# Designed miniproteins, single chains, continued (5), part 70

Each design is a single chain, and the fold is of that chain. pLDDT is the mean over its residues in the fold that is shown.

## One batch from the design tools (miniprotein)

Design m18418
Fold by ESMFold2-Fast:
Structure m18418 (fold): chain A 86 residues (1-86)
Amino acid sequence: SDEELTLLEFQAHIEVLLLEKAARTMDQAEIDRLVADLVETRVSLIKSEEQTEAFVETAKRTARKLNVSPYTAKLLDELLARVKAA
C-alpha cells in the first residue's frame, strides 16, 4: 500500500542518518555489527521487489541530499547490496 511505501521511505531516511552518525562516532567492530543488524531487520520487513526498490532509491537520494561522507556512502552501498541479494 502507499502507506507501507511511505513508512519504508521514512525508515530509509532514518537508516541513512544512523549510518552517518555511526561512521563518525563508532569503532569498526560496532559499525560492522550495526550494518549486519540493519540488513537483517530490513530483509525481514521487505515483502516485495517494489518495496526493495523504494527503499534503495530513497536511501541513495537521502545520502546525496545530506552529502554523506565517502565512508558512509561505502557502508550504505554494502548494506543496500546485501538487502538486494536477499
Scores: mean pLDDT 84

Design m18419
Fold by ESMFold2-Fast:
Structure m18419 (fold): chain A 67 residues (1-67)
Amino acid sequence: PSPPPSSNPALRELAEELVALGLSEDEADQVLTLVVLGRYDEALALLTRHLGEARARELLDRIVSVL
């Protein structure tokens, strides 16, 4: 494992927004990790479990645009 030397403020803000939308902190972190790894299908599936497909797609597009 290679921990990042600095915090990612954008990722932290996105994680806080995901938690505010009803995800747990672990689930929010998992979604952002999947997006960073390019695992968009898995990130979309996780978001869909909490928000539904339409909102999940909108949020995923926004996350990708910010990152």
Scores: mean pLDDT 78

Design m18420
Fold by ESMFold2-Fast:
Structure m18420 (fold): chain A 95 residues (1-95)
Amino acid sequence: SLSEEQRLRRELALLEAEITLLYLGAVLSQIEGDEEAYKKYLERLDEVIERIERLYEEWGGHPEAKRLLEEARELKERVESGEAAEEFLARRKAL
């Protein structure tokens, strides 16, 4: 059986995977010019960020929850600035 801390770490790992998928979806929809899909991915990303914020509060400021929260916020900022889309396109040219 998992300890409560092991359950938290598992939940954070699943949320991190979800953030990665939503980030990629937002970047790809931005590159394609699909404004409706882009807005939906950003909305879902905000929902995941809110879930991590709740875990952070419930666990008294757990360091791993804080790290993931900071990473998720940085990824959202990079998507909204267009930096993520530019880096994605540059990496595709290098392949």
Scores: mean pLDDT 87

Design m18421
Fold by ESMFold2-Fast:
Structure m18421 (fold): chain A 72 residues (1-72)
Amino acid sequence: SELLSQSISGLSAEDIRRALLEAGVPEEVAEPLARHAATTPFTLGDVRNALLGAGVPEEVAERAVEALASLL
């Protein structure tokens, strides 16, 4: 999907963190991922893969990607 190739580098760590938390991502995953994604070139696909790799359920990861995409 073209959406998963989209960069989130324009988003702040706080915007990323808030979107992840609202989607149901645990704080323990959301905080470090948001901090890393704000300083590293991340795509929506990279965020999805990181969430799944951290054990976040697929439905939560998909909601998080949609929430972040809505901010772009």
Scores: mean pLDDT 83

Design m18422
Fold by ESMFold2-Fast:
Structure m18422 (fold): chain A 69 residues (1-69)
Amino acid sequence: SSEEDGKKAAEAAKKAAEEGNGSAGAVAFYQAHRVGSPYAKEAAEYAIKAAEKAGDKAARLISEQVLKK
């Protein structure tokens, strides 16, 4: 379900933020956003935090572009 997929994506994004894996966070947010998950906004916040911790400019730009579109 979109709820379960989104919750897993938010959890994955949170782990990516803790581990400094910006690309994993961005991918998790993108998947939650594409399925219209109610957790997409939470996943976005963790994805941006993961990218900042990683210093991953590309991952941050991907998350920002998905939010615009």
Scores: mean pLDDT 72

Design m18423
Fold by ESMFold2-Fast:
Structure m18423 (fold): chain A 93 residues (1-93)
Amino acid sequence: SELEKRRKLAEELGQYMLKLYIEDEKVAEELIEELKKSDHIELQIIVKIMENLKELGKPTDVSIEDSLKKEILDMSIEEIVEKIRELVEELEK
């Protein structure tokens, strides 16, 4: 279903955003500011989650990395940003 597809895209976007925040907080903050301008509910929810995560402090718990897909753990910052852009474009349809 379309709702299930959107849910999976949003969950995947959240994982990439979390990885980006761990690797490069400044780039993650810039993307969060861009996503804040979106009228799409899924993107607004992700922004709120990421803002709350920033208030709690940068993740230092290794169990968070264990919860991410192995492929994401091995990605470069540039690859993560590109994937985030693709997922955002799909959700903004």
Scores: mean pLDDT 74

Design m18424
Fold by ESMFold2-Fast:
Structure m18424 (fold): chain A 97 residues (1-97)
Amino acid sequence: SEWVEMLLSLPEEARERLNELFERALKEIAKAEAKYGVDSEETKEVAKDKIVELGLAASEYMSDEEAIRFAEAVARYLGLSEEEIEEIVRRVREALE
């Protein structure tokens, strides 16, 4: 997985923090799936919000472009559509400006 390779290139402290945020994102997505359904718009919005948040945290340890690629790779790994991935990339890029 591309995003895992990106994590392995970082110092241990950064890897531990980003992995903790990723696990927290998975828990919040699972809660949304249980409440709203797996393919609901509400669940998709939670997933996008959590991946954007993860990308912004990654920007503390890598370049803005690398953080955007990291968020894209995580979204792709989680099975989001190309349209949802494009929205995540846009949101991370806008937040880093």
Scores: mean pLDDT 87

Design m18425
Fold by ESMFold2-Fast:
Structure m18425 (fold): chain A 68 residues (1-68)
Amino acid sequence: SLLDRALALAAELQREHGLPEEVARELAVALLAYEHFQRLVTVDKVPVEEALAKAEALEAELRALLAA
Protein backbone atom coordinates (compact mmCIF):
# COMPACT_ATOMS: atom_id res chain seq x y z
CA SER A 1 0.00 0.00 0.00
CA LEU A 2 1.03 3.64 -0.34
CA LEU A 3 1.05 3.96 3.46
CA ASP A 4 3.49 1.03 3.64
CA ARG A 5 5.69 2.81 1.07
CA ALA A 6 5.60 6.02 3.17
CA LEU A 7 6.57 4.11 6.35
CA ALA A 8 9.34 2.20 4.51
CA LEU A 9 10.72 5.42 2.99
CA ALA A 10 10.62 7.19 6.39
CA ALA A 11 12.54 4.28 7.98
CA GLU A 12 15.11 4.43 5.13
CA LEU A 13 15.55 8.21 5.60
CA GLN A 14 16.11 7.66 9.34
CA ARG A 15 18.78 4.98 8.70
CA GLU A 16 20.46 6.64 5.68
CA HIS A 17 20.46 10.28 6.84
CA GLY A 18 20.03 10.06 10.64
CA LEU A 19 16.79 12.05 10.57
CA PRO A 20 14.40 12.08 13.56
CA GLU A 21 11.27 9.93 13.00
CA GLU A 22 8.97 13.00 12.85
CA VAL A 23 11.13 14.72 10.18
CA ALA A 24 11.63 11.48 8.20
CA ARG A 25 7.85 10.87 8.06
CA GLU A 26 7.13 14.44 6.89
CA LEU A 27 9.86 14.20 4.22
CA ALA A 28 8.63 10.76 3.06
CA VAL A 29 5.08 12.12 2.60
CA ALA A 30 6.38 15.17 0.69
CA LEU A 31 8.60 13.01 -1.57
CA LEU A 32 5.77 10.58 -2.42
CA ALA A 33 3.37 13.47 -3.15
CA TYR A 34 6.03 15.05 -5.41
CA GLU A 35 6.65 11.73 -7.23
CA HIS A 36 2.89 11.40 -7.79
CA PHE A 37 2.68 14.99 -9.14
CA GLN A 38 5.69 14.46 -11.44
CA ARG A 39 4.28 11.20 -12.84
CA LEU A 40 0.84 12.77 -13.45
CA VAL A 41 2.37 15.69 -15.38
CA THR A 42 5.21 13.94 -17.27
CA VAL A 43 3.82 10.42 -17.89
CA ASP A 44 0.01 10.73 -17.68
CA LYS A 45 -0.09 14.26 -19.22
CA VAL A 46 -2.51 15.56 -16.57
CA PRO A 47 -2.85 19.39 -16.53
CA VAL A 48 -0.59 20.99 -13.88
CA GLU A 49 -3.53 22.48 -11.90
CA GLU A 50 -5.26 19.07 -11.66
CA ALA A 51 -1.99 17.26 -10.85
CA LEU A 52 -1.27 19.75 -8.02
CA ALA A 53 -4.75 19.18 -6.53
CA LYS A 54 -4.28 15.38 -6.70
CA ALA A 55 -0.80 15.54 -5.12
CA GLU A 56 -2.12 17.80 -2.31
CA ALA A 57 -5.00 15.35 -1.67
CA LEU A 58 -2.51 12.43 -1.51
CA GLU A 59 -0.28 14.34 0.97
CA ALA A 60 -3.31 15.07 3.20
CA GLU A 61 -4.43 11.41 3.04
CA LEU A 62 -0.96 10.08 3.96
CA ARG A 63 -0.61 12.57 6.85
CA ALA A 64 -4.04 11.50 8.20
CA LEU A 65 -3.13 7.78 7.94
CA LEU A 66 0.23 8.34 9.72
CA ALA A 67 -1.57 10.24 12.54
CA ALA A 68 -4.02 7.31 13.12
Scores: mean pLDDT 84

Design m18426
Fold by ESMFold2-Fast:
Structure m18426 (fold): chain A 85 residues (1-85)
Amino acid sequence: APATSTLTVTLKVPPELHEKVREIAEQIAADLAADPRVLSATAEVKVEGDKVSVTITVTAPTQQIADNLAVAAAIRLVGEVEELL
């Protein structure tokens, strides 16, 4: 049965980089949605002062696929944001 995995990553990011974090999150969501294993994928970005929270939601045919893809997306997000700092 289809399963959903949701992961939230919260990062302390200078305000001048918030739009770049949003662009990274949007690209990750687009790449996830293009994956033939993915039924749906979204990335929601919330800004609170110097904190940016990205919630990645992946729906896939199995929980294992959803979990693995959500974790990989979170790792990619952290890595790409760290390259900006």
Scores: mean pLDDT 86

Design m18427
Fold by ESMFold2-Fast:
Structure m18427 (fold): chain A 61 residues (1-61)
Amino acid sequence: GALEEKLADLIKAGRFKDAVQLARDNGLSREEAIQIILKLRRSGKITEQQAGEAITELELS
């Protein structure tokens, strides 16, 4: 959906803090945000490295 596309774009741009904030602003729990990031990785929309960095930012926040 539109939220997943915006998250992928921010993650691809290396804007991990902005991606975390977007997820929170849309009412996603940390666990829900991680599942979306893993889905984006499985679909090839982001790399494994980008997914790992985004998840690390979620865990640090």
Scores: mean pLDDT 87

Design m18428
Fold by ESMFold2-Fast:
Structure m18428 (fold): chain A 70 residues (1-70)
Amino acid sequence: DPSSNPKGIALVFGDDSLLGNELGEKLASQGYTVGSTHSGMKELKGGSGAVATVALIGKKEREIIYINTK
């Protein structure tokens, strides 16, 4: 089913693990495969993915990177 396929890979960068995990859970519930908030850029191989947005959550900015694997 198309709804079962992940929309892509989302990796949340942030200093607040609690807020980052909450954002990650929301992204996962919307069909993304979510990486660790504290993974940094380590899981972003090749850098050919699309940077979707920078989310400002609370006092820290969060970068959400969406990687659409063909």
Scores: mean pLDDT 45

Design m18429
Fold by ESMFold2-Fast:
Structure m18429 (fold): chain A 63 residues (1-63)
Amino acid sequence: MDEQFNKSLLLSAARNLESVDPEKGKEYREKAGGTTEEIKKNAEEAMKDLYQKMSDLGLHPRM
């Protein structure tokens, strides 16, 4: 598994989330210090949350 890639994805998703949800973005950034498995899982969750937030902003800010 590409540790560096997953960590970069997590940090990128967290940075983007900070623009729409600063608290949640910060939480994901802190999780970048975990194990490889945790980083991968959190990167996937952060990307999913970012996608959901972008969709919500396109349709309605509250779903």
Scores: mean pLDDT 72

Design m18430
Fold by ESMFold2-Fast:
Structure m18430 (fold): chain A 91 residues (1-91)
Amino acid sequence: MKEAEERLKRIEEHLRKAVEAFERKDFEEAERHIELAAEEAKKLIDDKEYSERAKKAVGEAMRRVAEILEKELKPEERERLRAELERTLAS
């Protein structure tokens, strides 16, 4: 289906731009592209094949973001991020 294929391409494009923004340390731009990808993915939820492909693309992008953050963050910044995540999970 042409529309679903175009939505998947937009999801992949936004995820690519989000990863590039994280590499630039432009976290606001990265967040915007993640949100745009999520909105496009929601529109594919009723299409099982494209929904699974979108989930895979998101998973791959999130893995790449995690690798970039681990590499780019100083040890002190990584410890701070971990503390913030633990605080969020405890809430």
Scores: mean pLDDT 68

Design m18431
Fold by ESMFold2-Fast:
Structure m18431 (fold): chain A 103 residues (1-103)
Amino acid sequence: SSQFEQIETSLAYLREVAKRLEKDFPDLSAQILQKVDQMEQALATQSRKDAAQILRQTAEEIINLLKEFSRQNPNAPLSVKVEIMSMSGTAFVISRISEKILA
């Protein structure tokens, strides 16, 4: 479906950004990649509604992880802050699409 295609594109973006952050922020990168893997696994193995529930919850976990990272790293370079904001926006989109599937 178009909704799942948009989610797959969003997951690919999160993976790309996490890989770029790996050198300077390996722990953050690993946590994001683990959550992306969980969401990809849910899309591959779960029913549409069960996958959407996992995606909604996991996307919210990413948003909270990124908020905590920003709080703990107030002096991060502007380029990193932009990447964090972009990942948060992408996770928010995944959460919103997942909510529409669950409605």
Scores: mean pLDDT 90

Design m18432
Fold by ESMFold2-Fast:
Structure m18432 (fold): chain A 97 residues (1-97)
Amino acid sequence: LSEEQWLEVELTLVLMITSLAINAAKKGDYETAIELAELAQKRVEELAKRSPYKDLLNEASTKLKEAIDALKQGNVEEAIKKMEEARDLLSEAINKL
């Protein structure tokens, strides 16, 4: 597996985790949404260090941090929006590999 192929697999997993966090938030499972968003945020931050698309991944990490803060404040709609923005940035990074 090339580093590019490994990065694609890892980013795809982060995208899936982010989608699960969005679904948890939509179902009112905010504890699970926060936990999954934190996992996605930490993983994308580490992947950004090894990616030529670090600016996209750092922006995705920032959106996930904003989503976590919004969930903790009870701003569910804003949190979902921020997680969807992060998902779109992750998809863009994958498409550029």
Scores: mean pLDDT 88

Design m18433
Fold by ESMFold2-Fast:
Structure m18433 (fold): chain A 66 residues (1-66)
Amino acid sequence: MEEVKKEIEEIYKKALEEISKLPNKDVQDFAKLALKAIYNIAKLENDPEFAKRGAEAVLELAKKLD
């Protein structure tokens, strides 16, 4: 359980770093909010695969909006 939560946190931190490199601040702020929601759900469900897929989807969407 603790290891799963650590994996989810690592996924979240890596995605935050990628989002923080985006040039558009509004897109960055939106992506951070979406990522936080995914992170909270993944932690609640103990689902690192959901965290990974969700983070990838948020990053892809943010890059298209930017």
Scores: mean pLDDT 82

Design m18434
Fold by ESMFold2-Fast:
Structure m18434 (fold): chain A 80 residues (1-80)
Amino acid sequence: SELFKELEELKKEIERLTQQLEAGEISAEEALARFRELLGRIQEVLGKLYEEEPTPETFKLIEEVEALVNRLAALIREAL
């Protein structure tokens, strides 16, 4: 599915942004701006995937992305 591939790419983008923030390569303010953009894209993709009666693999990927989003949000709040 194109949506599944897009979600996998978004997962990688969240992981990279988290790594950049933790390494001090990016400011908390810049991380927040990029996070807001990524969150909007993730929410759109998740909405569409939930309408498609997701497979177990899709549910697993959704759970992984949601966990990464929550972790990055917490890190940004702590850094601000």
Scores: mean pLDDT 85

Design m18435
Fold by ESMFold2-Fast:
Structure m18435 (fold): chain A 90 residues (1-90)
Amino acid sequence: SAATHEQLRQKGGEALLQALGLVQQGYELLRDPSKRQQGLQSIQQGLQLVQDAAQEARDAGDTALAQRLEDALKGLQEAVKKLVAEAEAA
């Protein structure tokens, strides 16, 4: 069954919150060199959740929601680049 606009917005919001949690967890893991791969995997899972939500919105024709999620994903990717660089420099 097709997702409604309200269901898509809820999923997008949940994906963003989960992604933030996974990125934070991944960053904490990156601070331990022995857990670097696990940290990167956590971060990648978070980014994928937002990408999947954006694609679902686009496939459903909700271009406004898709654009907002894509913009949020870009912001999160930029934040992740800085966090990873900081962790690797430590």
Scores: mean pLDDT 84

Design m18436
Fold by ESMFold2-Fast:
Order: structure tokens, then sequence, then C-alpha cells
Structure m18436 (fold): chain A 91 residues (1-91)
């Protein structure tokens, strides 16, 4: 179940981000933003939607969508989807 794996991966990232916030490394707001961005990127990647991945990653990193699009250019949508699914299975 891809949706359950996405939820679990996002929950793990949120837990790690909250631990970092508790340690004073980042704010509670930054921790929640990181978890949301992680979930958005993974969901778009699983869908094989390169444009949605680029938009989510650009927003998360505070860079232009064009910069991320150039970085993703050598990777196919299928390759991105396969990598995301492998990550979810391994986690």
Amino acid sequence: DVEARLAAATARMRAQAREAAAAGILSEEEAEALARAFGEILRAAVAGDKEAVAEAAARAHGVSVETVREELAPHSAEEIREDALAYLRAA
C-alpha cells in the first residue's frame, strides 16, 4: 500500500524533525515545514510527476523551479518513480 508507506515515511521525517526542534536545532515551524515538504516531494515522485517534484523541491529549498528542473533533466519520470518506490520499500 503506497499511501500507507508514504504516510509512514512522512511520519518518520516529522518525528526526526521534531526531535531536532526539541534539541534547539530548528523551530517547531521549521520542523513542520520540513515534514510537509518531504511528503510533497515523495508523493510527486511516486506519481512520476517530474514537474510536481521540481515545484515541491524548489519551494522546500528556496530555489527557482528552473534550477530543480535542470537538476532533474537527466532523470526520467519512470526513474524518479522507481527510486521513490524503492526508498519507501526500504524504509
Scores: mean pLDDT 81

Design m18437
Fold by ESMFold2-Fast:
Formats: structure tokens, C-alpha cells, sequence
Structure m18437 (fold): chain A 80 residues (1-80)
């Protein structure tokens, strides 16, 4: 498994674990106003659903295997 940090465009972070089978699991979120759920992944990408009382955003993160970092990009959104 590989653990990496997803940087969100709004300045938050999500820590994600990718399993050897390509499964994705959320380990932590920097913002107490957000919940994060992994809804899909492969060996190099994870898809996250971010939810607050203000709305829901789907973000896709691409893992940089050299650094263990990822940038999250909104794919489908209601404003948070």
C-alpha cells in the first residue's frame, strides 16, 4: 500500500491510502467541516467525495509516485 497527501484547491488536505489492489481509503481530513470518502481508484489515481453541510464535491487526485504527493481537482461539484 501507498499513503499520500491530496492538496485541495480550497487549501485543505486529505490523506489517502492506495492498496496494492487499487482500493482507496481515506485516513484523515485536515478540515473538521468536511467528510471525505474514497469512491474509486487505481494504482495512480483516487476519486474522493467530499461532503459538508454546504454541499458535495467530487475530486480526482493523481499520485506523483516520486514524491508521494497528489493534487486534487474538482470533477463534479456543488459549492462547499
Amino acid sequence: STTFTVHLPGGGTVVVELGDDGSATVLGVSSPKLTATAVGGDRTTATLRLTSHQGTVTARAVLDAATGEATGYPVASTPL
Scores: mean pLDDT 67

Design m18438
Fold by ESMFold2-Fast:
Structure m18438 (fold): chain A 65 residues (1-65)
Amino acid sequence: SLEEKRELIERALKAVETLKAHYEAQGRLDEAREGAETIIDSLRLQVEDPELVEEFEKRVRELLA
């Protein structure tokens, strides 16, 4: 359902935010970027909605810039 897709995206975004905070504190943002790629790939497989995944990916790129 649309609500389930939204929930998955929200959880994925929180995971990326947590990853950023964790690795940013260590001066290892590259590790956060690698972890985020894994989250994006996982979301792409679970949601199977190219437009929603593309939007999520753009948000992640902005967050980790």
Scores: mean pLDDT 83

Design m18439
Fold by ESMFold2-Fast:
Structure m18439 (fold): chain A 72 residues (1-72)
Amino acid sequence: MTPAEEALRRIREILQKARDNPDLSVDELMELLLEAQDIYDAHEAELTPEQRREVSALIDELVGLLREKVAA
């Protein structure tokens, strides 16, 4: 597995954890978002354009979940 593929896998797992645990606090969801962003920043140069689009979509979904939680 390439470092880019591993980074994408980790970000997918972070989003899946957020989806599977609707009771996560704002702080916990923020920590997951920061972790996903750190992984992306560390591996952005290694990602293909397709992988970058997928990561952006996954992070946008995490941001959406955080925004929804804050609004509640």
Scores: mean pLDDT 83

Design m18440
Fold by ESMFold2-Fast:
Structure m18440 (fold): chain A 63 residues (1-63)
Amino acid sequence: MEVDVVVPREALPQLPAGLRAYAKERGITVRVESPDLTPEQQAALSVEGPGEGELTLRLRVVD
């Protein structure tokens, strides 16, 4: 499953906690892809879940 999300730059510090909570609740892996983030930032935001599901989050950062 793929979802497009737009976040303000000021919300970036809150994303890791939110994405971990979501992955835990759903028992899925969340992969973050963004043209506005480095590969290292994308990897840092991605969360590996214990379940069989995977969600690709296409993230756009806006000012």
Scores: mean pLDDT 78

Design m18441
Fold by ESMFold2-Fast:
Structure m18441 (fold): chain A 56 residues (1-56)
Amino acid sequence: MKILEFTYSSAEEFIEAMKEYNELAKEAQKLGIPPGRPLKGTYTEEGVTSFVVETF
């Protein structure tokens, strides 16, 4: 399995990324492909948000 970390400059960008991830997971499930999963997301008031995903 591979771990990827993404960073975003705003809470809105982070929320949209999480929403897109959920939509992709549903599409992968319809094709019989097990999707990766988010391990954690964090937002800091210092102005960065991080999102960590476990993949295959």
Scores: mean pLDDT 61

Design m18442
Fold by ESMFold2-Fast:
Structure m18442 (fold): chain A 77 residues (1-77)
Amino acid sequence: SLVDEVVDILKRAKAPESIIQEAVKLAEEYPQEFTVGHAQELVDLAEGLQERTPFNRELSYKFALIILKEDLKAKSK
C-alpha cells in the first residue's frame, strides 16, 4: 500500500518516528495528491536542510514536513 511504501522509505532514511507518523497521516489526508515520490522528496529536502543549515536532523525533518504540508494543501485546491 502507499502507507507501507511511505513507512519503508522513511525508516530506511532513519527519519524520526514522529515524522513517520505525521507523513502517514498526510498520505491518508491527501490520498489524491500524496505519492511515494513525496516521501522521497521529504527525505531529500530534510537531508539538504541538515547539510546547508544549522538545523539538526529532527528540526530539518520538521521543516521539510511543513513545506510538504503546504504543497499538498495548494494542490488540493
Scores: mean pLDDT 83

Design m18443
Fold by ESMFold2-Fast:
Structure m18443 (fold): chain A 89 residues (1-89)
Amino acid sequence: APLSKEEQEKILKELKEGLLTVADLVLEIAKDDEELQELAEKVKKAVEEDTEESFKEASELLKEIGDKLSDELKEKLEEAAKKLLEEKK
């Protein structure tokens, strides 16, 4: 069955919040990496445009961030995400 408009809007809101959270975490952990900072800022801008096309751009930018993250930065991102989840409890 196709998703209702209300269900689609809820999923898009959750996706938008998730994309912004990941971009903010990347900006926090990658302070010395200008390329990762620029990619994370582009993700935030794409999410702010609030269109289907801009969400696709944000997803592609996240893939580029993932490819450019070292194992050390990935561990820092996971740790930062855990701290954020603990603060919301």
Scores: mean pLDDT 76

Design m18444
Fold by ESMFold2-Fast:
Structure m18444 (fold): chain A 74 residues (1-74)
Amino acid sequence: MTLEQKLAEAVLEALRTIREHGLDYGLEVLRQRLKALGVPEEVIDYLEHLVRGTAADPQALERTEALLEEFIAA
């Protein structure tokens, strides 16, 4: 997989974790996965902010999960 697909997979895992286990646990999973991929802290903070905003809107959450699944499958 490309680095971009690995990043998309990490975000998708975090969104799924938010749905199953709540926001705080999902954001912790996101940070751990992105750190393991060598993503800079500033970029992790930005992605956490975007994921937090997406999780607040159920329609945005569903749409983002679908788009990430399509991107990873490509």
Scores: mean pLDDT 82

Design m18445
Fold by ESMFold2-Fast:
Structure m18445 (fold): chain A 82 residues (1-82)
Amino acid sequence: RDEAIRLIRKAGEIEAKYYEEQGDLEAAAQARRLTDSLIENIRKSETQFELDVVSSLLYMAASISLNPEARELLLKAADLIE
């Protein structure tokens, strides 16, 4: 779980930095908030179903990511939380 959390945090920082460089501070803040939410959901997950839901959310986040590095990190994190 710790490695998955590290990868998600790194992906979120890459996404937020991209939006900050574009001048979209609202999108950057949203990226950080979604990243923190995903990390909390992993930490609070007590059942395999809850982890499967978080994994699905990580795959969706990766599919809409504009940054290839962030996308790869999110996909790797999804695989690790099982």
Scores: mean pLDDT 77

Design m18446
Fold by ESMFold2-Fast:
Structure m18446 (fold): chain A 63 residues (1-63)
Amino acid sequence: MMSREERARNVARSLIEQGIIDEKEGRELEKVLTELDDEKFKILAISVGSGNSLEEAVKKAEK
């Protein structure tokens, strides 16, 4: 993964393929991940991957 946009897309796609999120949630996640710094990106991706909702994961990444 070379760009932030490519990383965001790959994270969203992986979570959709695993059935953790749907395609609509994946688009919103991809957009939010693209707008975050590297540390918040990591926290958000891990939180969603752990089964938290996008809204809950965003709150965790902001804290």
Scores: mean pLDDT 76

Design m18447
Fold by ESMFold2-Fast:
Structure m18447 (fold): chain A 65 residues (1-65)
Amino acid sequence: SNRDKAIEALKELYKLYENNAPLEEIREKGKKAVDLARKTGNSMFYTYTRRLVEGILAEKEEQEK
C-alpha cells in the first residue's frame, strides 16, 4: 500500500509539473512522494524517488528565472 501510494503521489507530481502548477505545490507533492517512498523500506526506491523529485524541482526553479 505504501508503494502504491508513493507511485500515485509521483503521478500527481508529474501532472502538477506538466500543468505548470506553482513551485510550492510541486514542492509539497514531492515531499509527500519522498516520505511515502521512505515508508516502503526499499532504499533503492526511496533514493530513486528523492533524486527524481530533486530533479523536477531544479528544472521548475530554473524555468522561473
Scores: mean pLDDT 83

Design m18448
Fold by ESMFold2-Fast:
Structure m18448 (fold): chain A 75 residues (1-75)
Amino acid sequence: MVDKVVTALNNAVLNAIREKKPITQSLVEEQLRKEGLSPSVARAAARAFIDSLKAGKSYPQAILIGIRAAEAEAA
């Protein structure tokens, strides 16, 4: 779980930087689904990650929040 979430979140950020596009919940959710997370888990993690970034939290803090949301939804 943790490794898949970290990989997906990193890929979403790197792709947004490469394409010079804003990182969105939809782009994050797509990367989480590519890593094999279920739609509900992917959506929960993506929402938590994007909301934390919008709240001004650091990238490492946003990743941690995304992981926790994925684990909570998967439980």
Scores: mean pLDDT 82

Design m18449
Fold by ESMFold2-Fast:
Structure m18449 (fold): chain A 58 residues (1-58)
Amino acid sequence: SPAQEALIAELEASRRELEAQKEELEKNPSDVWNSLKASLLEFAIGSSEYLVERLRKR
């Protein structure tokens, strides 16, 4: 549906922003805090992908 397509587009835009933040944090891998934050961002990215898949299946 058009509403699902709009929501998917918003989720994909948010995911790209989170990916950019993760890449920035990964530039300083010796910092344990940056590694932890990158892992949390990866979880958020995975969660948004999971929601997109659920929306596409319905």
Scores: mean pLDDT 74

Design m18450
Fold by ESMFold2-Fast:
Structure m18450 (fold): chain A 85 residues (1-85)
Amino acid sequence: AAAEEEKKKKEAEDLLAETYLLLREAMALPPEELEKIEKLFEEARENAKKIKELGDEETAKLAFAAVEETEKMIEERLKKLEEEK
């Protein structure tokens, strides 16, 4: 039914927005707080999985890509801190 598909789209969009909020929180933390950052990434990955389960493969791909890019940015920040020694 079209109404059910629209509902799933809205739920996927809400989960994507929540994923971006979690990733922004992770980026706001000092990169040395690895345990806190990893918990935020795990929650973001759970949201991405839920989007995929809703059948919105495109939105799920965006959520997973956002998690991966944020992980890379934090890794680069850690490398820069090590170089500043």
Scores: mean pLDDT 80

Design m18451
Fold by ESMFold2-Fast:
Structure m18451 (fold): chain A 56 residues (1-56)
Amino acid sequence: AELQARRELENLSNDDFNRLLRMLNLPQDAPKETLINAIIEIYGAENVLKAIQQVR
């Protein structure tokens, strides 16, 4: 689950990734790798996969 969530976050377009950050109330000014690690740590892989489906 975690590896899949990480891959799907990495494969999001910049526009979709920024939409996800806005949905999660996260800053858009940090490096993408740092934000991916924070998203998975805070929300968990299953919740992240559900959120990705909402922004695609």
Scores: mean pLDDT 79

Design m18452
Fold by ESMFold2-Fast:
Structure m18452 (fold): chain A 89 residues (1-89)
Amino acid sequence: MTAEEIAEAAAREALRLADKNGGYLTPEQVGEAAREGALKAGASKETADLAGEIARELAEQRSVSGRLGKTSAAIVAAEGARIAAEKLL
C-alpha cells in the first residue's frame, strides 16, 4: 500500500460525501473522509486517525464560511492522508 493509494482513497471518499451534502464539506467532514478513505484503502487505524486529524486542520485553515467545495475538500483530504502515510507507513 503506497501513500498515493491512501491519498486517492481519501479523495474518493471526500468526493462521495460532498455529493451527498450538496457539494460542500465542513472541516470535520473532510477529516472524517480522509480517515474513512484511508481505512478503506487498508491503512492502519493509527495512519487513518492521523490522516483525519491533519486533513481537518488543513481544511480549517482553507475553509470559507466553515466549509470547502467538493474539489477543495478532495484535495485537502488527499493531502492529509498522504502526510499521515508518509509519517507512519
Scores: mean pLDDT 86

Design m18453
Fold by ESMFold2-Fast:
Structure m18453 (fold): chain A 61 residues (1-61)
Amino acid sequence: LEERIVELLQRSTELYKNGKLSEEQKKRIQELIQQLLNAEDDEKIEELVEELEKLIDEAEA
């Protein structure tokens, strides 16, 4: 799980630096990252990771 989170953060950073994200996508990704950093439940963390992964995959398409 931790390795997956690190990979997603790296991928989101690359998308951000390359200007591949819209303002709406930047906001959603930032909100998910903030929720992920504040999450204490494993179930909640998994849900946030899945949502973040889907958004990053869509942004890369």
Scores: mean pLDDT 78

